# Designed miniproteins, single chains: the designs that were tried, part 25

Each design is a single chain, and the fold is of that chain. pLDDT is the mean over its residues in the fold that is shown.

## One batch from the design tools (miniprotein)

Design m848
Fold by ESMFold2-Fast:
Structure m848 (fold): chain A 90 residues (1-90)
Amino acid sequence: MMEALAEFQVAVAKGEPERLKQKLLELGMPEEIAELMKRAVEQMIALRKGDPSDRAAHARYLRIMQLVYDALMSEDEAEQKRLLEEALAG
């Protein structure tokens, strides 16, 4: 869903995870997936606000972003859930 990807990018840029969840629900995304997307953005924002010299935090930020992109490109809701849960576990 190209619209979901655009809303994700806006939420990360503006620091608006709650708005992302609302927009994803309006687009017909399952609530569980929308909640996981919100939590992924919250973790990315937290990592971005940390020490900019923390290479491990930067690597986690990029890993979460990649897993969210992979989830949004998937047409399987179970795969989307697994990828987002992996993003939140690392």
Scores: mean pLDDT 81

Design m849
Fold by ESMFold2-Fast:
Structure m849 (fold): chain A 64 residues (1-64)
Amino acid sequence: LLDEALTLISTGDVEKGREAGRLLAETAEREGLSPEDVLNLARTAGSGGSSNAAAEVLSRHFLE
Protein backbone atom coordinates (compact mmCIF):
# COMPACT_ATOMS: atom_id res chain seq x y z
CA LEU A 1 0.00 0.00 0.00
CA LEU A 2 2.64 2.58 1.00
CA ASP A 3 4.94 1.86 -1.97
CA GLU A 4 1.97 1.92 -4.36
CA ALA A 5 0.73 5.25 -2.98
CA LEU A 6 4.19 6.86 -3.23
CA THR A 7 4.52 5.67 -6.83
CA LEU A 8 1.16 7.21 -7.73
CA ILE A 9 2.08 10.57 -6.16
CA SER A 10 5.46 10.61 -7.96
CA THR A 11 3.69 10.64 -11.37
CA GLY A 12 2.47 14.21 -10.73
CA ASP A 13 -1.02 13.29 -11.98
CA VAL A 14 -3.89 14.77 -9.94
CA GLU A 15 -6.20 11.75 -10.37
CA LYS A 16 -3.42 9.38 -9.30
CA GLY A 17 -2.67 11.71 -6.39
CA ARG A 18 -6.28 11.33 -5.20
CA GLU A 19 -5.99 7.54 -5.40
CA ALA A 20 -2.69 7.73 -3.49
CA GLY A 21 -4.41 9.76 -0.76
CA ARG A 22 -6.97 7.00 -0.33
CA LEU A 23 -4.25 4.33 -0.12
CA LEU A 24 -2.27 6.40 2.40
CA ALA A 25 -5.39 6.75 4.56
CA GLU A 26 -5.79 2.94 4.53
CA THR A 27 -2.11 2.51 5.42
CA ALA A 28 -2.42 4.97 8.32
CA GLU A 29 -5.40 3.04 9.74
CA ARG A 30 -3.67 -0.33 9.33
CA GLU A 31 -0.27 0.67 10.76
CA GLY A 32 -1.37 3.31 13.27
CA LEU A 33 0.42 6.19 11.56
CA SER A 34 -0.53 9.69 12.68
CA PRO A 35 -2.40 11.99 10.27
CA GLU A 36 0.56 14.40 10.44
CA ASP A 37 3.06 11.70 9.42
CA VAL A 38 0.95 10.59 6.46
CA LEU A 39 0.40 14.17 5.29
CA ASN A 40 4.18 14.71 5.41
CA LEU A 41 4.67 11.59 3.26
CA ALA A 42 2.25 13.01 0.67
CA ARG A 43 4.07 16.37 0.67
CA THR A 44 7.54 14.85 0.15
CA ALA A 45 6.66 12.12 -2.37
CA GLY A 46 5.54 14.29 -5.31
CA SER A 47 5.12 17.65 -6.97
CA GLY A 48 2.41 20.23 -6.21
CA GLY A 49 -0.65 18.94 -8.05
CA SER A 50 -0.51 15.27 -7.08
CA SER A 51 0.75 16.00 -3.55
CA ASN A 52 -2.01 18.57 -2.99
CA ALA A 53 -4.65 16.13 -4.26
CA ALA A 54 -3.39 13.38 -1.92
CA ALA A 55 -3.22 15.79 1.04
CA GLU A 56 -6.80 16.96 0.38
CA VAL A 57 -8.11 13.36 0.35
CA LEU A 58 -6.18 12.62 3.56
CA SER A 59 -7.45 15.76 5.30
CA ARG A 60 -11.08 14.90 4.46
CA HIS A 61 -10.56 11.33 5.69
CA PHE A 62 -9.12 12.37 9.07
CA LEU A 63 -11.58 15.25 9.52
CA GLU A 64 -14.38 12.74 8.78
Scores: mean pLDDT 75

Design m850
Fold by ESMFold2-Fast:
Structure m850 (fold): chain A 80 residues (1-80)
Amino acid sequence: SMENVLKNAAEALRNGGPSERGAAVKELAIAAGRPDLADELARRVVGLDEEQARELAELVEKAKSPEEALERVWRFLESL
């Protein structure tokens, strides 16, 4: 479900390792209808440190849809 995709992405970003964070963001991109962004965003998210990943988790947790969450992920990565 869309709710499970958001919860899983936030959980992986907050508590997961780099590979789990990448996989979760890839699933988020697919759920948001943007499979074209999945591999690029996953690679960039794998490169985040623990503090950056936790900040991104908070942004994803506040999103109401996969589309909004994906836009927040993109904007966060662009701000680095």
Scores: mean pLDDT 86

Design m851
Fold by ESMFold2-Fast:
Structure m851 (fold): chain A 74 residues (1-74)
Amino acid sequence: GDLRRQAEEALRQREEGQRLGDELLANAQTGQSAAQAAGFTLLAIGSSIEGELLAKKGKEEGDEEAAELGERAA
């Protein structure tokens, strides 16, 4: 249902944020590039927190798929 779609989106955003952060870190040669990489890492952490909340909500509602996807995003 809706919780599963939200958890899938959170996981996607976390994975993309982590990938972009890792890519920028690999190419960082200045403080500005490092700051951008840190920004993407913080976005990935935010998606992780959202995933943890969605995992809890999925468990409370008995939506096992949403709970599993939320745990993977966390």
Scores: mean pLDDT 72

Design m852
Fold by ESMFold2-Fast:
Structure m852 (fold): chain A 110 residues (1-110)
Amino acid sequence: SPSLQALLQSVLADLQANRAMVEEIINDKSLSEEERQYRINLIIMTLTGNIVILERALENNPDLPPEVKEGLRRVIALLEQARDYLRQGDLQAALAVLDEAIALLQGLLA
């Protein structure tokens, strides 16, 4: 579906941007704790939005191949794990699961 493909491309772009933001927080030792928490909260909010978008995509596309549905559910689970790691302050673990989610979503778009 062209509309589903466009939606998944948009989610992929958001995840790539969030991944870059997490990496910036890890590498920037000059950030105050307040600025660091603010940026983490923005990433959590964006990931939460993308989880809702992907859940709705599954609901609105019941005729998707089983492998695509399983792939999207796995992406959702990885984004939920990334949020949990961000809430715990484990940015390296969050980065790793975001990289997995990005790779899976890229595979679904190929």
Scores: mean pLDDT 92

Design m853
Fold by ESMFold2-Fast:
Structure m853 (fold): chain A 100 residues (1-100)
Amino acid sequence: SEPASKEERNKKLDEELKEAIEHFGMSEEKKKALEEIREIIKSLDFEDQLLVAAVLGILLHEEASVEELRELAKLIRDNSEENRELLKERIQKALEEILK
């Protein structure tokens, strides 16, 4: 199968975000934080988009607070190598907890 275009990936992110908001019954403050994260993700390269989407999925599954979502937004806005390593470590830790 062909890799999706950036436009198609962005549309999928919008659809997944809408479904997450509806599924989890989020507050308006959480919705705002997610919309900010979504806009930042759209500006990132594909690899960084996948990395951030994975962390966001973990946080949403764990019913993360508005403050935790805002911290993710700050982390991804900087987009430094150090911050990318922190995101990778967060994913690894979550996978280890699931797999045990």
Scores: mean pLDDT 75

Design m854
Fold by ESMFold2-Fast:
Structure m854 (fold): chain A 96 residues (1-96)
Amino acid sequence: MEVEYEKAAVMEIVLRGSPEQLADAVNTIIEMAARDPRVLAVSFEQLSPDTLRVRIYAKTREDAEAFANEAARALSDLVVETGPAGDRMLPVRVVE
């Protein structure tokens, strides 16, 4: 099987809050990403009970930064850090 990859720009947001606030934040980001065609993927990693790392993957750095800024604004009370997390190769489809 052949896998086709596409380069994605990555932005990272670190959120801190109660477990309930973090669960609500995850739902908010998923809803925003579902409505935004600039977003290729979002990933969530729980670093501690009160800290969540969110990564936003987009086709361009500008799109990743725009979405990350919108998400950070929506979740401003929980945002500890926002910044670039480099570029990643994402599998976009499998052929044969």
Scores: mean pLDDT 80

Design m855
Fold by ESMFold2-Fast:
Structure m855 (fold): chain A 70 residues (1-70)
Amino acid sequence: SMEELRELLEELMIGGSITVAEHIIENKGNLKVAQESIESARELAERSNSPRREELQKRIDEVEKRLEEA
């Protein structure tokens, strides 16, 4: 259905932004870019009706914690 496709696209967009932030942190890259990427993921997750929203939010929280400790 179109609703299922929308949820999948939201999950992919949020997951992609999380993965970019994680990759930057792991490779000791530009932390400001990682911060902007995770902030985008958070905004998308807050508006999402995805059944994986809670899981994605936990991943975002973990990345934000690592950025604060970096």
Scores: mean pLDDT 84

Design m856
Fold by ESMFold2-Fast:
Structure m856 (fold): chain A 99 residues (1-99)
Amino acid sequence: LPVISSISELTPGLRVKFASNSPTGNAIINGEAVQFIVVDDNGNEKTSSAFNTNDVFEIVSVEENPPDLAPTAATKWIVKVRKVKGEADAVLAFEKRDY
């Protein structure tokens, strides 16, 4: 699988896998802090969803986050994803350098 190198590669409908387990959904892509949030089929956010290497996620939306969440952590992008049911092919994967 090719790896994601920039936020512009994350488009709605794209299917992705995480190359390593992530307990928070936080990643760094090309030096920018990104937060992944799992949403259900109704668009409701799920809190504290772990991302594991066996799951496939479909990109729902990508949005710039205008405020920083904390003085030491500025989340630049919020990416909402939906967990795909059953076995599905992923197009892109995140590398171990997501942190």
Scores: mean pLDDT 63

Design m857
Fold by ESMFold2-Fast:
Structure m857 (fold): chain A 74 residues (1-74)
Amino acid sequence: SANEQKALEVMSELLEMMEKIKKSGKPPTPEEKERMLELLKEGRELLSTLDPNDPLAQFFRKVLDIMEEWLKKQ
């Protein structure tokens, strides 16, 4: 579905941003933090439209939770 495709795109961008930041050895910039927070908000809104029993939705929730916790520690 279109919402599943959007969820994959949001997860991909969040994971790529986190990997880039970790590889830099530096804290995320204010711009990177703002973008990640925007993606997390979009991701939560998308998650609410998905079937909670779908393995993709379950994995997506886990990715969003991990990203939020990681970003809070920066």
Scores: mean pLDDT 86

Design m858
Fold by ESMFold2-Fast:
Structure m858 (fold): chain A 77 residues (1-77)
Amino acid sequence: SAFESLSPAAQRAFRALGLLPPGPFSAGLVASLMGVSEATARRALAELVEAGLIEDLGGGRYLLPEDMRERARELQR
């Protein structure tokens, strides 16, 4: 699937997103959750957008769709 084809950083980002409350989020928030730089978080988020797992809302904001949120929660380990 798209998830298994992702880099380890993008896989960790996707799992972390499953723990967030619903609504738009920023690369800075993801960077803080993962303990990485914003550049690393932006790269991981770009991979998730390309894979169709999250939506790019523009202006540095992203959205995790409800069906993808359920999938991300299933991958918590």
Scores: mean pLDDT 82

Design m859
Fold by ESMFold2-Fast:
Structure m859 (fold): chain A 85 residues (1-85)
Amino acid sequence: SPKIRKEVVIELELVGAETLIALAQRALAQNASPEKRQQLIADLQNEIARLQDLIREAERLGFEELAARLRETLARLQAVLQQLS
C-alpha cells in the first residue's frame, strides 16, 4: 500500500540522519578542520529541513510513532549542529 511505502522511505531517511549524526560526532571527537566543520554544518542544516518536512508528512498520515522518532532524531541533529557551530 502507499502508506507502507511511505513508512519504508521514512525508515531509510532515519538511517541517513543517524549516519550524519555519527559523522558529526566523529568530527567533533577528532577536532576536524574548519572546512570539514562548515561542510558538516551545511549537511546538518539540509537534513534538519528534510526531517521537519517528514515530521509534517508523518503527522498528516497518522504515523504517530514515526513522527515521535523523527522529532527525537531532529533534536539530536540540532544538538550536534550547535556543538559544531
Scores: mean pLDDT 88

Design m860
Fold by ESMFold2-Fast:
Structure m860 (fold): chain A 69 residues (1-69)
Amino acid sequence: GRATALSILHDIKEMLEKGVPEEEIIEMLQKLRDKGIISLSEEEIREILRLVKEGRYDEALEILEKAIN
């Protein structure tokens, strides 16, 4: 649901602000996918990261919200 998507978006934003490598953020999202929490391709994971880095949070949230299982 939207609450889970918002939580994930917040985690991505916090990790980027703290200078966590993009590879570790991607790994976190891949682990959520492997647990069945989200349904995102590798391309969609990279697109979300790009959108968050550009401050396009509403667009990143739309992708995340649709991806929540």
Scores: mean pLDDT 85

Design m861
Fold by ESMFold2-Fast:
Parts: sequence; C-alpha cells; structure tokens
Structure m861 (fold): chain A 72 residues (1-72)
Amino acid sequence: MEEKEREKRLEDALVDVVQRELGTSRQLARDVINRWRKQGKVDSPLVQKWKEQAEEKVKEEEERERKEEEEK
C-alpha cells in the first residue's frame, strides 16, 4: 500500500518533468511515457535523465517531510 503511494509520486514527478521538458499537457506527457515504455525505449539517455530527475524530486519531498516531522 505505501509502496503504491511512492510509485504514484514517482510517476507524477516523471509526468511533471516530461510536461516541463516538452511544454505539453499532463495527459500528453503520460501518453508519451507509456508509449516509450511499450516500445522499450527505457534505455534512452533522455528517458533515463527524466527518471533521475523524478526520483530526485521524490527524494527531496521525502526528506522535506522528514525534516518537518523532526522539527516538531
């Protein structure tokens, strides 16, 4: 259950990154990601870069949440 929430955050972050890079809507960004996934273009340097950015965003959010809890 918690793993699914983290996966959702990662996917949302990836969609956000793709949306910003392509200057498109969230739905179109999702379609692009799904198409690449089905075509096996996961090894593309561009896709890897976006995945790294998404993972970094999620990690930063997790650290921020942890710091806010610790500060209280």
Scores: mean pLDDT 72

Design m862
Fold by ESMFold2-Fast:
Structure m862 (fold): chain A 69 residues (1-69)
Amino acid sequence: SGLVKKAEELRKKLQKLLQEAMKKGAPLDIIQKINRLIAKVEIAIRNKKVTKAFVEKAEKELEEIEKKA
């Protein structure tokens, strides 16, 4: 479904953001937030619990992390 594709794209964006954050020495709390969001997305995909509400919440959390990173 389109929602699963969006979740997979979010996971890829988060993994890239993690690599960039680590390279520039971002604060540990930012790195931990990225890792927690990656885990949440992966669990949702694995358990087939990718809802529109989940994707919207994850996208918002990603935007908040990007603003602080």
Scores: mean pLDDT 86

Design m863
Fold by ESMFold2-Fast:
Structure m863 (fold): chain A 69 residues (1-69)
Amino acid sequence: MEEELKERLEELRKDPDPLRRRAASAAYGLVLMGKIEEAKEFVERIEAATTRDELAQLLREGQEKIAAL
């Protein structure tokens, strides 16, 4: 549900990893744009990512999706 997605985003934004926090902020931008399904998929990918390169790629993809809107 939408509430679960928001709770997951808040947890990611409190993460000690700055790249994970920035990627979560991009996913939050997708939520604000009404792209709920895309935001959910993005959050799942952030939660699965454990390397800095993966998180940097997710941040870039999220920013590009927002810029394309």
Scores: mean pLDDT 77

Design m864
Fold by ESMFold2-Fast:
Structure m864 (fold): chain A 84 residues (1-84)
Amino acid sequence: MEELIEKARKAFEEGDLEAAEEYLKKAIEKLREQGYPEPVLEYVEGLVEGLLKVAREKSEEVGKKLAEELKEIAEEAQKVYEEL
C-alpha cells in the first residue's frame, strides 16, 4: 500500500492526476484485500475523490500536500483497524 501511495504522491507532483487516481484506487483495493470493512473503504474512496477534485481545481502543489495528508489518513485508519 505505501508504495502505491508514494506513486500517487509522485503523480500529483508531476501533474498526472489520472495516474494519481489509478494508484489511489489500487491502494484502496489493497486495503480491501487486507480485510478493511466496506464503510471504511467508502470513507477513504470519498476522501480520494475530494482530493482529486481539489487538485484539479487548484494546483499541483495543493495536490502534493493533499497526497501527504491522504497517506497520514491511510496510516491512521490502518492503526485503528489493528487496535480492534
Scores: mean pLDDT 69

Design m865
Fold by ESMFold2-Fast:
Structure m865 (fold): chain A 81 residues (1-81)
Amino acid sequence: MKVEELSPEEVEELRKQIDKYIAEKKFNMSVLSEEERQEFYDLVLRYVVEEKLSLGQAIQKAILELGQKRGREAVAAYRAG
């Protein structure tokens, strides 16, 4: 099943489960921009729905991908500033 095949209600329910997991595990999400937070949810939904990963595995993988992207953006910001 693709993420695009989920109903809006299913997407909202999964996002609530993600938020609960983050809160319970005390992940520091305050360091993410609004765009990075949206990308994080999209990555977790893809991993859970398409790759059949557990919620915890999907969240960990999404955090690692965002960390790698942030590293590239930091280099770009350094060059621009």
Scores: mean pLDDT 72

Design m866
Fold by ESMFold2-Fast:
Structure m866 (fold): chain A 84 residues (1-84)
Amino acid sequence: MAEERVRELLRELGLEDLVPVALEDVEDIRRNVPAGVGGRLARALGEAGRLDDVKPVLELLAEIARELGASDSTIENIEILAEM
């Protein structure tokens, strides 16, 4: 399940505290929310001092978005955030 993949990655990275934030982004993807997906998670990773983990975490989020049938604009937004 998408939620479990996110939990497993964040646990492996020692970022279990960010699981609720990441799950909110997964829920926004499921609801096809048009903007801001991944932004909260990217900010939380930065505040945790884990900038090196932004790309792999957001790349997983983008893949989940693609699998869940999110709009192309939502997927592109997450991919742009992953490269910043």
Scores: mean pLDDT 80

Design m867
Fold by ESMFold2-Fast:
Structure m867 (fold): chain A 108 residues (1-108)
Amino acid sequence: SLTTLTVTGSLQLDASVTEPLTEERVKELLAQGKLSVSVVGTDAAGVGVKVPEEAKELMEKALIDRAIAEGLTGETLVMRMTVTLDADEKVVSVSEPELLARHPSPPL
């Protein structure tokens, strides 16, 4: 049988980041705690569920790729995708990630 999950990811750049995000800076900013990524999953009933590692990696990549493409600075991105799993909890299909929100990061 197939199971459908909603996967919501958020990427937050610290408000102090004034330069556009580039691929080269991602690792540095992650190490400095100035870039963070969070991924959560819900089932069809809206109950929180474990996100398979493959789906988590796809969401994290989509968030980072979008942030770089848009030259993100001290802002937060929220994206959503739908993931279909088989009976062995393997990813069968993934929807195109959609942008839900883009707003200034809170001052920390």
Scores: mean pLDDT 85

Design m868
Fold by ESMFold2-Fast:
Structure m868 (fold): chain A 125 residues (1-125)
Amino acid sequence: SKIDELIDLAENSKDEEVRLQAVLDLLPYIDDERVLNFLVRLTTTEKDPLVRAVALALALYGVGRSIEELEKIAKNTKDPRERAAYYLVIYLLTGDEKYLDLAIEAAKEAKDEILLRILEKLRAE
């Protein structure tokens, strides 16, 4: 299944960019208990801070946290890379371009070229 493929890529790919994209691609399946359980586990096993932060943001949404609560978490996140991850997830959930702009600003502050490239592609679409 597509879920099994995405979980395998997110867990086993040696490339953090591939794992990041796979985790983001799980968003449409967030109501699946298997996906939510996997994302919760990934927050404790994932070594890359960005991939871990995206997994955490998705897991928090999956357990019923509101957009307003996620925005408060993002604003209180000191690490700019992790803050960018929260804003990216909020953007994907809302479609509101202001969150994409906030994610890009945080990615620039973090000097995360991989994340910035991903965000710039989203903005160009």
Scores: mean pLDDT 88

Design m869
Fold by ESMFold2-Fast:
Structure m869 (fold): chain A 82 residues (1-82)
Amino acid sequence: MEEILRVEIAAALLLMWLGILKSEGRLEEAEKVQPYVDEAVKAVERAIKTKKKEDIEEAKKKVEEARKKLEEATGVKLKLDI
């Protein structure tokens, strides 16, 4: 339960940052990060639905990949508890 909540919160933070980039007109950076955030959200939704350990681990992986891409594209370092 705790792990699912953590990846859900992490995905929400990634979506918030993507929204901030778009609102600030940082569209090129947002476009680079968008596919990774979309993959992370999809993996998190799957983990919430199935509650399987394998799906939770995949969600953690996709969230971390999105975090790294956000840092690479924008320099923003998110501390995600995953």
Scores: mean pLDDT 83

Design m870
Fold by ESMFold2-Fast:
Order: sequence, then C-alpha cells, then structure tokens
Structure m870 (fold): chain A 78 residues (1-78)
Amino acid sequence: MLSPGERVLLALDEAPEPLSPRQVAERTGLSVSTTSRVLRSLKRGGAVEEGPRPGTYRLTEKGRAAAERIREQLEAAR
C-alpha cells in the first residue's frame, strides 16, 4: 500500500504540467484536504515546489528522484 505522500509524488511525476490540489486528489483518490496537507509537507521537505500558476505544484529534482525510488520499490514488490 502506498502512503499518501508516495501517491502524490507519483501523480505529479505522471503529469505533464503542474497540478492543483484538486487535480492531485482526483488522480490519487485522496481528499482535497489530505492532498493539500501532503503537498505542504512535501514542499517543506523540498520534494515539491510551487508551479508558475498560484495554487499549483510540481516535483523538484529531489521529488523526481523520490518518485523513481517509489516505482523501483513497487516493481520489486511485484
């Protein structure tokens, strides 16, 4: 089972553009409230940054590396 943070990182990695919390919630199945908290936590950790539009988020290099590691772990578990 993926943590909320892992689900958010994968959703952002799959997206061709920065996503709002609502768009991330739709992609992950999380509530908008949970998604907003997770995005703020990931931003403080340096894995996610604000996009060019207010209220949108995208992965940093650190976040992209984290998403790759998560994919690797999922592949190893299957």
Scores: mean pLDDT 82

Design m871
Fold by ESMFold2-Fast:
Structure m871 (fold): chain A 52 residues (1-52)
Amino acid sequence: LSPAEVAEIRGLAAAGDWEGLRAFVGRRLGVPAEDREQQEHLARLLVEALGG
């Protein structure tokens, strides 16, 4: 992830925008919107990795 992408993820997490985080995962990692559980799981992992 680029520094700009890391900043976007942190901003979305700080705002509590979990829908935005799922959309970011779908767009960046190619996870389709119909696979909401996978998008949510990966979004949580990214926030944990960056928010530690």
Scores: mean pLDDT 78

Design m872
Fold by ESMFold2-Fast:
Structure m872 (fold): chain A 74 residues (1-74)
Amino acid sequence: TSSALQQIQTLVDQAVQAALNGDIQQALRLAQQAGQLGYEALKVSDDQQRQQILDLLRQGEQRVTAAVKQALAA
């Protein structure tokens, strides 16, 4: 549902901010929660929503990874 997509996006945004603030452990926990929520949402989603969830999770993984790499390089 749209609520699940919004919650996944919020968790990804929080994970990125935690990583940029140097809290790598918190960033990884938030990313894991986003992944778990996405997995549960996939079980009850139609094909269109499944694609949106998968795209959001892939983009989220890339954003969190980039933020973690940036924080570790600083």
Scores: mean pLDDT 82

Design m873
Fold by ESMFold2-Fast:
Structure m873 (fold): chain A 85 residues (1-85)
Amino acid sequence: SESEKYFQERVELLGLKPEQAEERKKTVAFSAAGLLVAAAEFELKVGAPREVIEENIKLAEEFLKISQNPLLEKRIKEIKEKLEK
């Protein structure tokens, strides 16, 4: 998409060093994981299908492999526990 091209050009324009690029990737992954966890929590509250909630959790866990965060991992665990009840 045009937005993806914009982000690519922006990263190149910023001239990120390898260390900065790694840190930026972790920040983006953390933001994505946080958004997906918040979406799953909202979907759980409004009674969305279990499969929809599980897909968001699965994607959040994928991003958390890049940007480990104990608080987001705890929130995922709490959602999973509620889905088992």
Scores: mean pLDDT 76

Design m874
Fold by ESMFold2-Fast:
Structure m874 (fold): chain A 84 residues (1-84)
Amino acid sequence: MKEVEITILFKSKEEAVASALAGFQRALDGESLELFEKAAKESGKSKIVRKVKIELSEEKAVEDAEAAEKKAEELAEEAEAELA
């Protein structure tokens, strides 16, 4: 299959994250689909692949992992509480 990849370079991680979030929002609004379709036609590729380069903060990755662990612990505690 043919693919098109769009990568945007930013000056800082904060700018990259903010732009990526705005990009996802536009994808829901349909604007992003038109941009990727145009890029696919210009490159001669038939499949549109949305790739957004996000510089993720290590702190946020740890925060998301901790939230998932806390949720798992809460579910285990509720299961034990029902048996008590």
Scores: mean pLDDT 50

Design m875
Fold by ESMFold2-Fast:
Structure m875 (fold): chain A 76 residues (1-76)
Amino acid sequence: MKKYLIVEGDDDEKLKKVIEEDPDAEFYLLDVGGFHGDVIRRGLLNSGAEVIGVKDIDKALELLKKAGVKNITRYG
């Protein structure tokens, strides 16, 4: 199953495209820093997660919920 790691960045259009193309994917929102955030990020990247940068994590979470995405995990 495809995995996406959502972090702070500026590629919000990629998130919209991915939601349309692969709504059954697993989405992980990382809004925690430091050692805990680094461990989570490394684990997800090692499992094949693709990184998508968004300007606002809370807005991205709202977008995923409105689109009917079921596989959403938030850290932070």
Scores: mean pLDDT 84

Design m876
Fold by ESMFold2-Fast:
Structure m876 (fold): chain A 111 residues (1-111)
Amino acid sequence: NIEKLIKELEEKIARLRKLVDENAPKSTIVQALVELAKTVSRLTVAILNKAYKNKDFEKAKEIEKLSEEIFSLVQYIVDNKDSLTDEQIREIANRVIELVEKLLKIAKEIS
């Protein structure tokens, strides 16, 4: 379960990075971010459950912090997509990628 979610998330990060690098339209980047966030949500629930079972409260705190930052940025883009410039959306997307890569590292340590 967790291993499959890790692989799915790695594939979605690669797609999002390609879209950002190729200066894809902001609507395409926003859609990719929303799809990424769905997999992040599923992975976060799975790895939090495992961290709590292992009594690894420090990893649980880090997972919760990263998850909150990721969802806050994605929500901000969704709420403001029509007023944000293409460059601003790309900058936020790159920040989301960085945070999700940190979450993946923790997921691999816990799994």
Scores: mean pLDDT 90

Design m877
Fold by ESMFold2-Fast:
Structure m877 (fold): chain A 119 residues (1-119)
Amino acid sequence: DKKKKELEQEILDGIAAIQVGVANATPPELLTEKLKKLAEEDDEKAAEEVRSLLALARTLLDLARQSRDPAVRAAALAAAGRLLDVAEEVIPYLSDEKAAKELAEEAAALRAELAAAEA
């Protein structure tokens, strides 16, 4: 049913808009500062929080690809970019070289996917 598919897409666009709104409410500079401090106190927990940021960035990128609303798509891509900016700035402060390398490689892959989606 065409009406059912249209309703499903409207629901997906609505969910994307809500998630983008929440991500954009947090100042990236404040989050970056707190994560750098966490890396000094608990490097393993800081690495786990960076993984969570990369997972959220991927979720926003996927939502942008599924959204038919150009404003929601643009906002989701912008939010994903801001989360990647935070992760990229925090990763060099991680003392576990193996975790830092793995997270940097994941961030680089997501950055390339984001750049392709913005083009």
Scores: mean pLDDT 79

Design m878
Fold by ESMFold2-Fast:
Structure m878 (fold): chain A 83 residues (1-83)
Amino acid sequence: SKIEELRKLLEEGAKEVEKINPELGPELRKVAEEAVEAIEKDKAKAPEAFDKLNAAISDAYEKDKKAAEVFKEYAEKGAKAYE
């Protein structure tokens, strides 16, 4: 399903981030899990969930640009898979 592919890609992204930045990985995983949960409960919340996910990625760029770029790539693939 589209939501399962989104969940998988976001989890893979968080795992790759954790290899670069062990503290940021779990933070992005939590935001990703919250986004997927919101969409599963109410599909109309998908735009809001993706906005929050993008905001978290922007914050991550201030902490670790390389880790944030990796997560962004997986998040963009996940968003495209969900569409």
Scores: mean pLDDT 86

Design m879
Fold by ESMFold2-Fast:
Structure m879 (fold): chain A 99 residues (1-99)
Amino acid sequence: FQEAADAVAAAVGAYAQALADQGRISEEEAAAAEPRVRALLEQASQQDVDQQIAFLEKVLEDMEGLLREARADPSFPPEVVAAAEAAIRALRAEIERLK
């Protein structure tokens, strides 16, 4: 779970920083994004396995959406695409491990 959580938090952080660099959100909002997502993932890790799987499947959908957005917009740095791809791989591996 922790590897998937770390990868997701990193991807969200990179995405939020790219949005701040584009002037779409504040630097304060970008700095808060990774810690907030990490806290949410830690809460999810305390749930039963079925609830963890459901939560990670939802996060996987969100990461796939983020990856599509980052790929469609060339103003996103390659680090955002790479982080989203890593998060998707880690999420898929963790979901299969929990089943």
Scores: mean pLDDT 79

Design m880
Fold by ESMFold2-Fast:
Structure m880 (fold): chain A 64 residues (1-64)
Amino acid sequence: MYPKPSTPVYVSEEELREAAESLGISPEELRKRLEEAGIKPVEINGKLLYDLVDVANFVAELKA
């Protein structure tokens, strides 16, 4: 098998819920704030998922 480029990692609904809980907000509120910050979900197999790096950086900014 030839080497493939690194695949981006996406946040699951469970991981998004945990991130929201760490901020003291709901997962729905976190999704809204990500969208307002210009962080768009990617559609994968009919589901809207957020990039892990984008979510992690956003959460870190809110905790600073």
Scores: mean pLDDT 74

Design m881
Fold by ESMFold2-Fast:
Structure m881 (fold): chain A 83 residues (1-83)
Amino acid sequence: MMEEVLTRFLAIAAAGEVYVAEQLLKKGKLDLAQKQVDAAIKLAKQTLEDARRLNDEKTIKKAEEILEEAKKLKKKIEEAKKK
C-alpha cells in the first residue's frame, strides 16, 4: 500500500518533468529541455521497474505512457538541436 502510493507519486513526478521539458522546448531552451527530458526518462524507467515488482498494473501502464511521451519529446528536442 505505501510502496504503491510512493510509486504512483514517482509516476506523477515523471509526468511533471516531461511537462517542464515541453515548456523549456517552447521557450527555445533546448539544452535545458534535453537535460529535463533525460531525467524524466530515467525516472519513468525506475518507476516502471518498481511498479512491475509490485504488480501494480495501473502504475505500470501509466509509467509506460509517460516513458513513450518522454522518448517522443526527446526526439523532437534532438531534431530541433540539429537545425
Scores: mean pLDDT 83

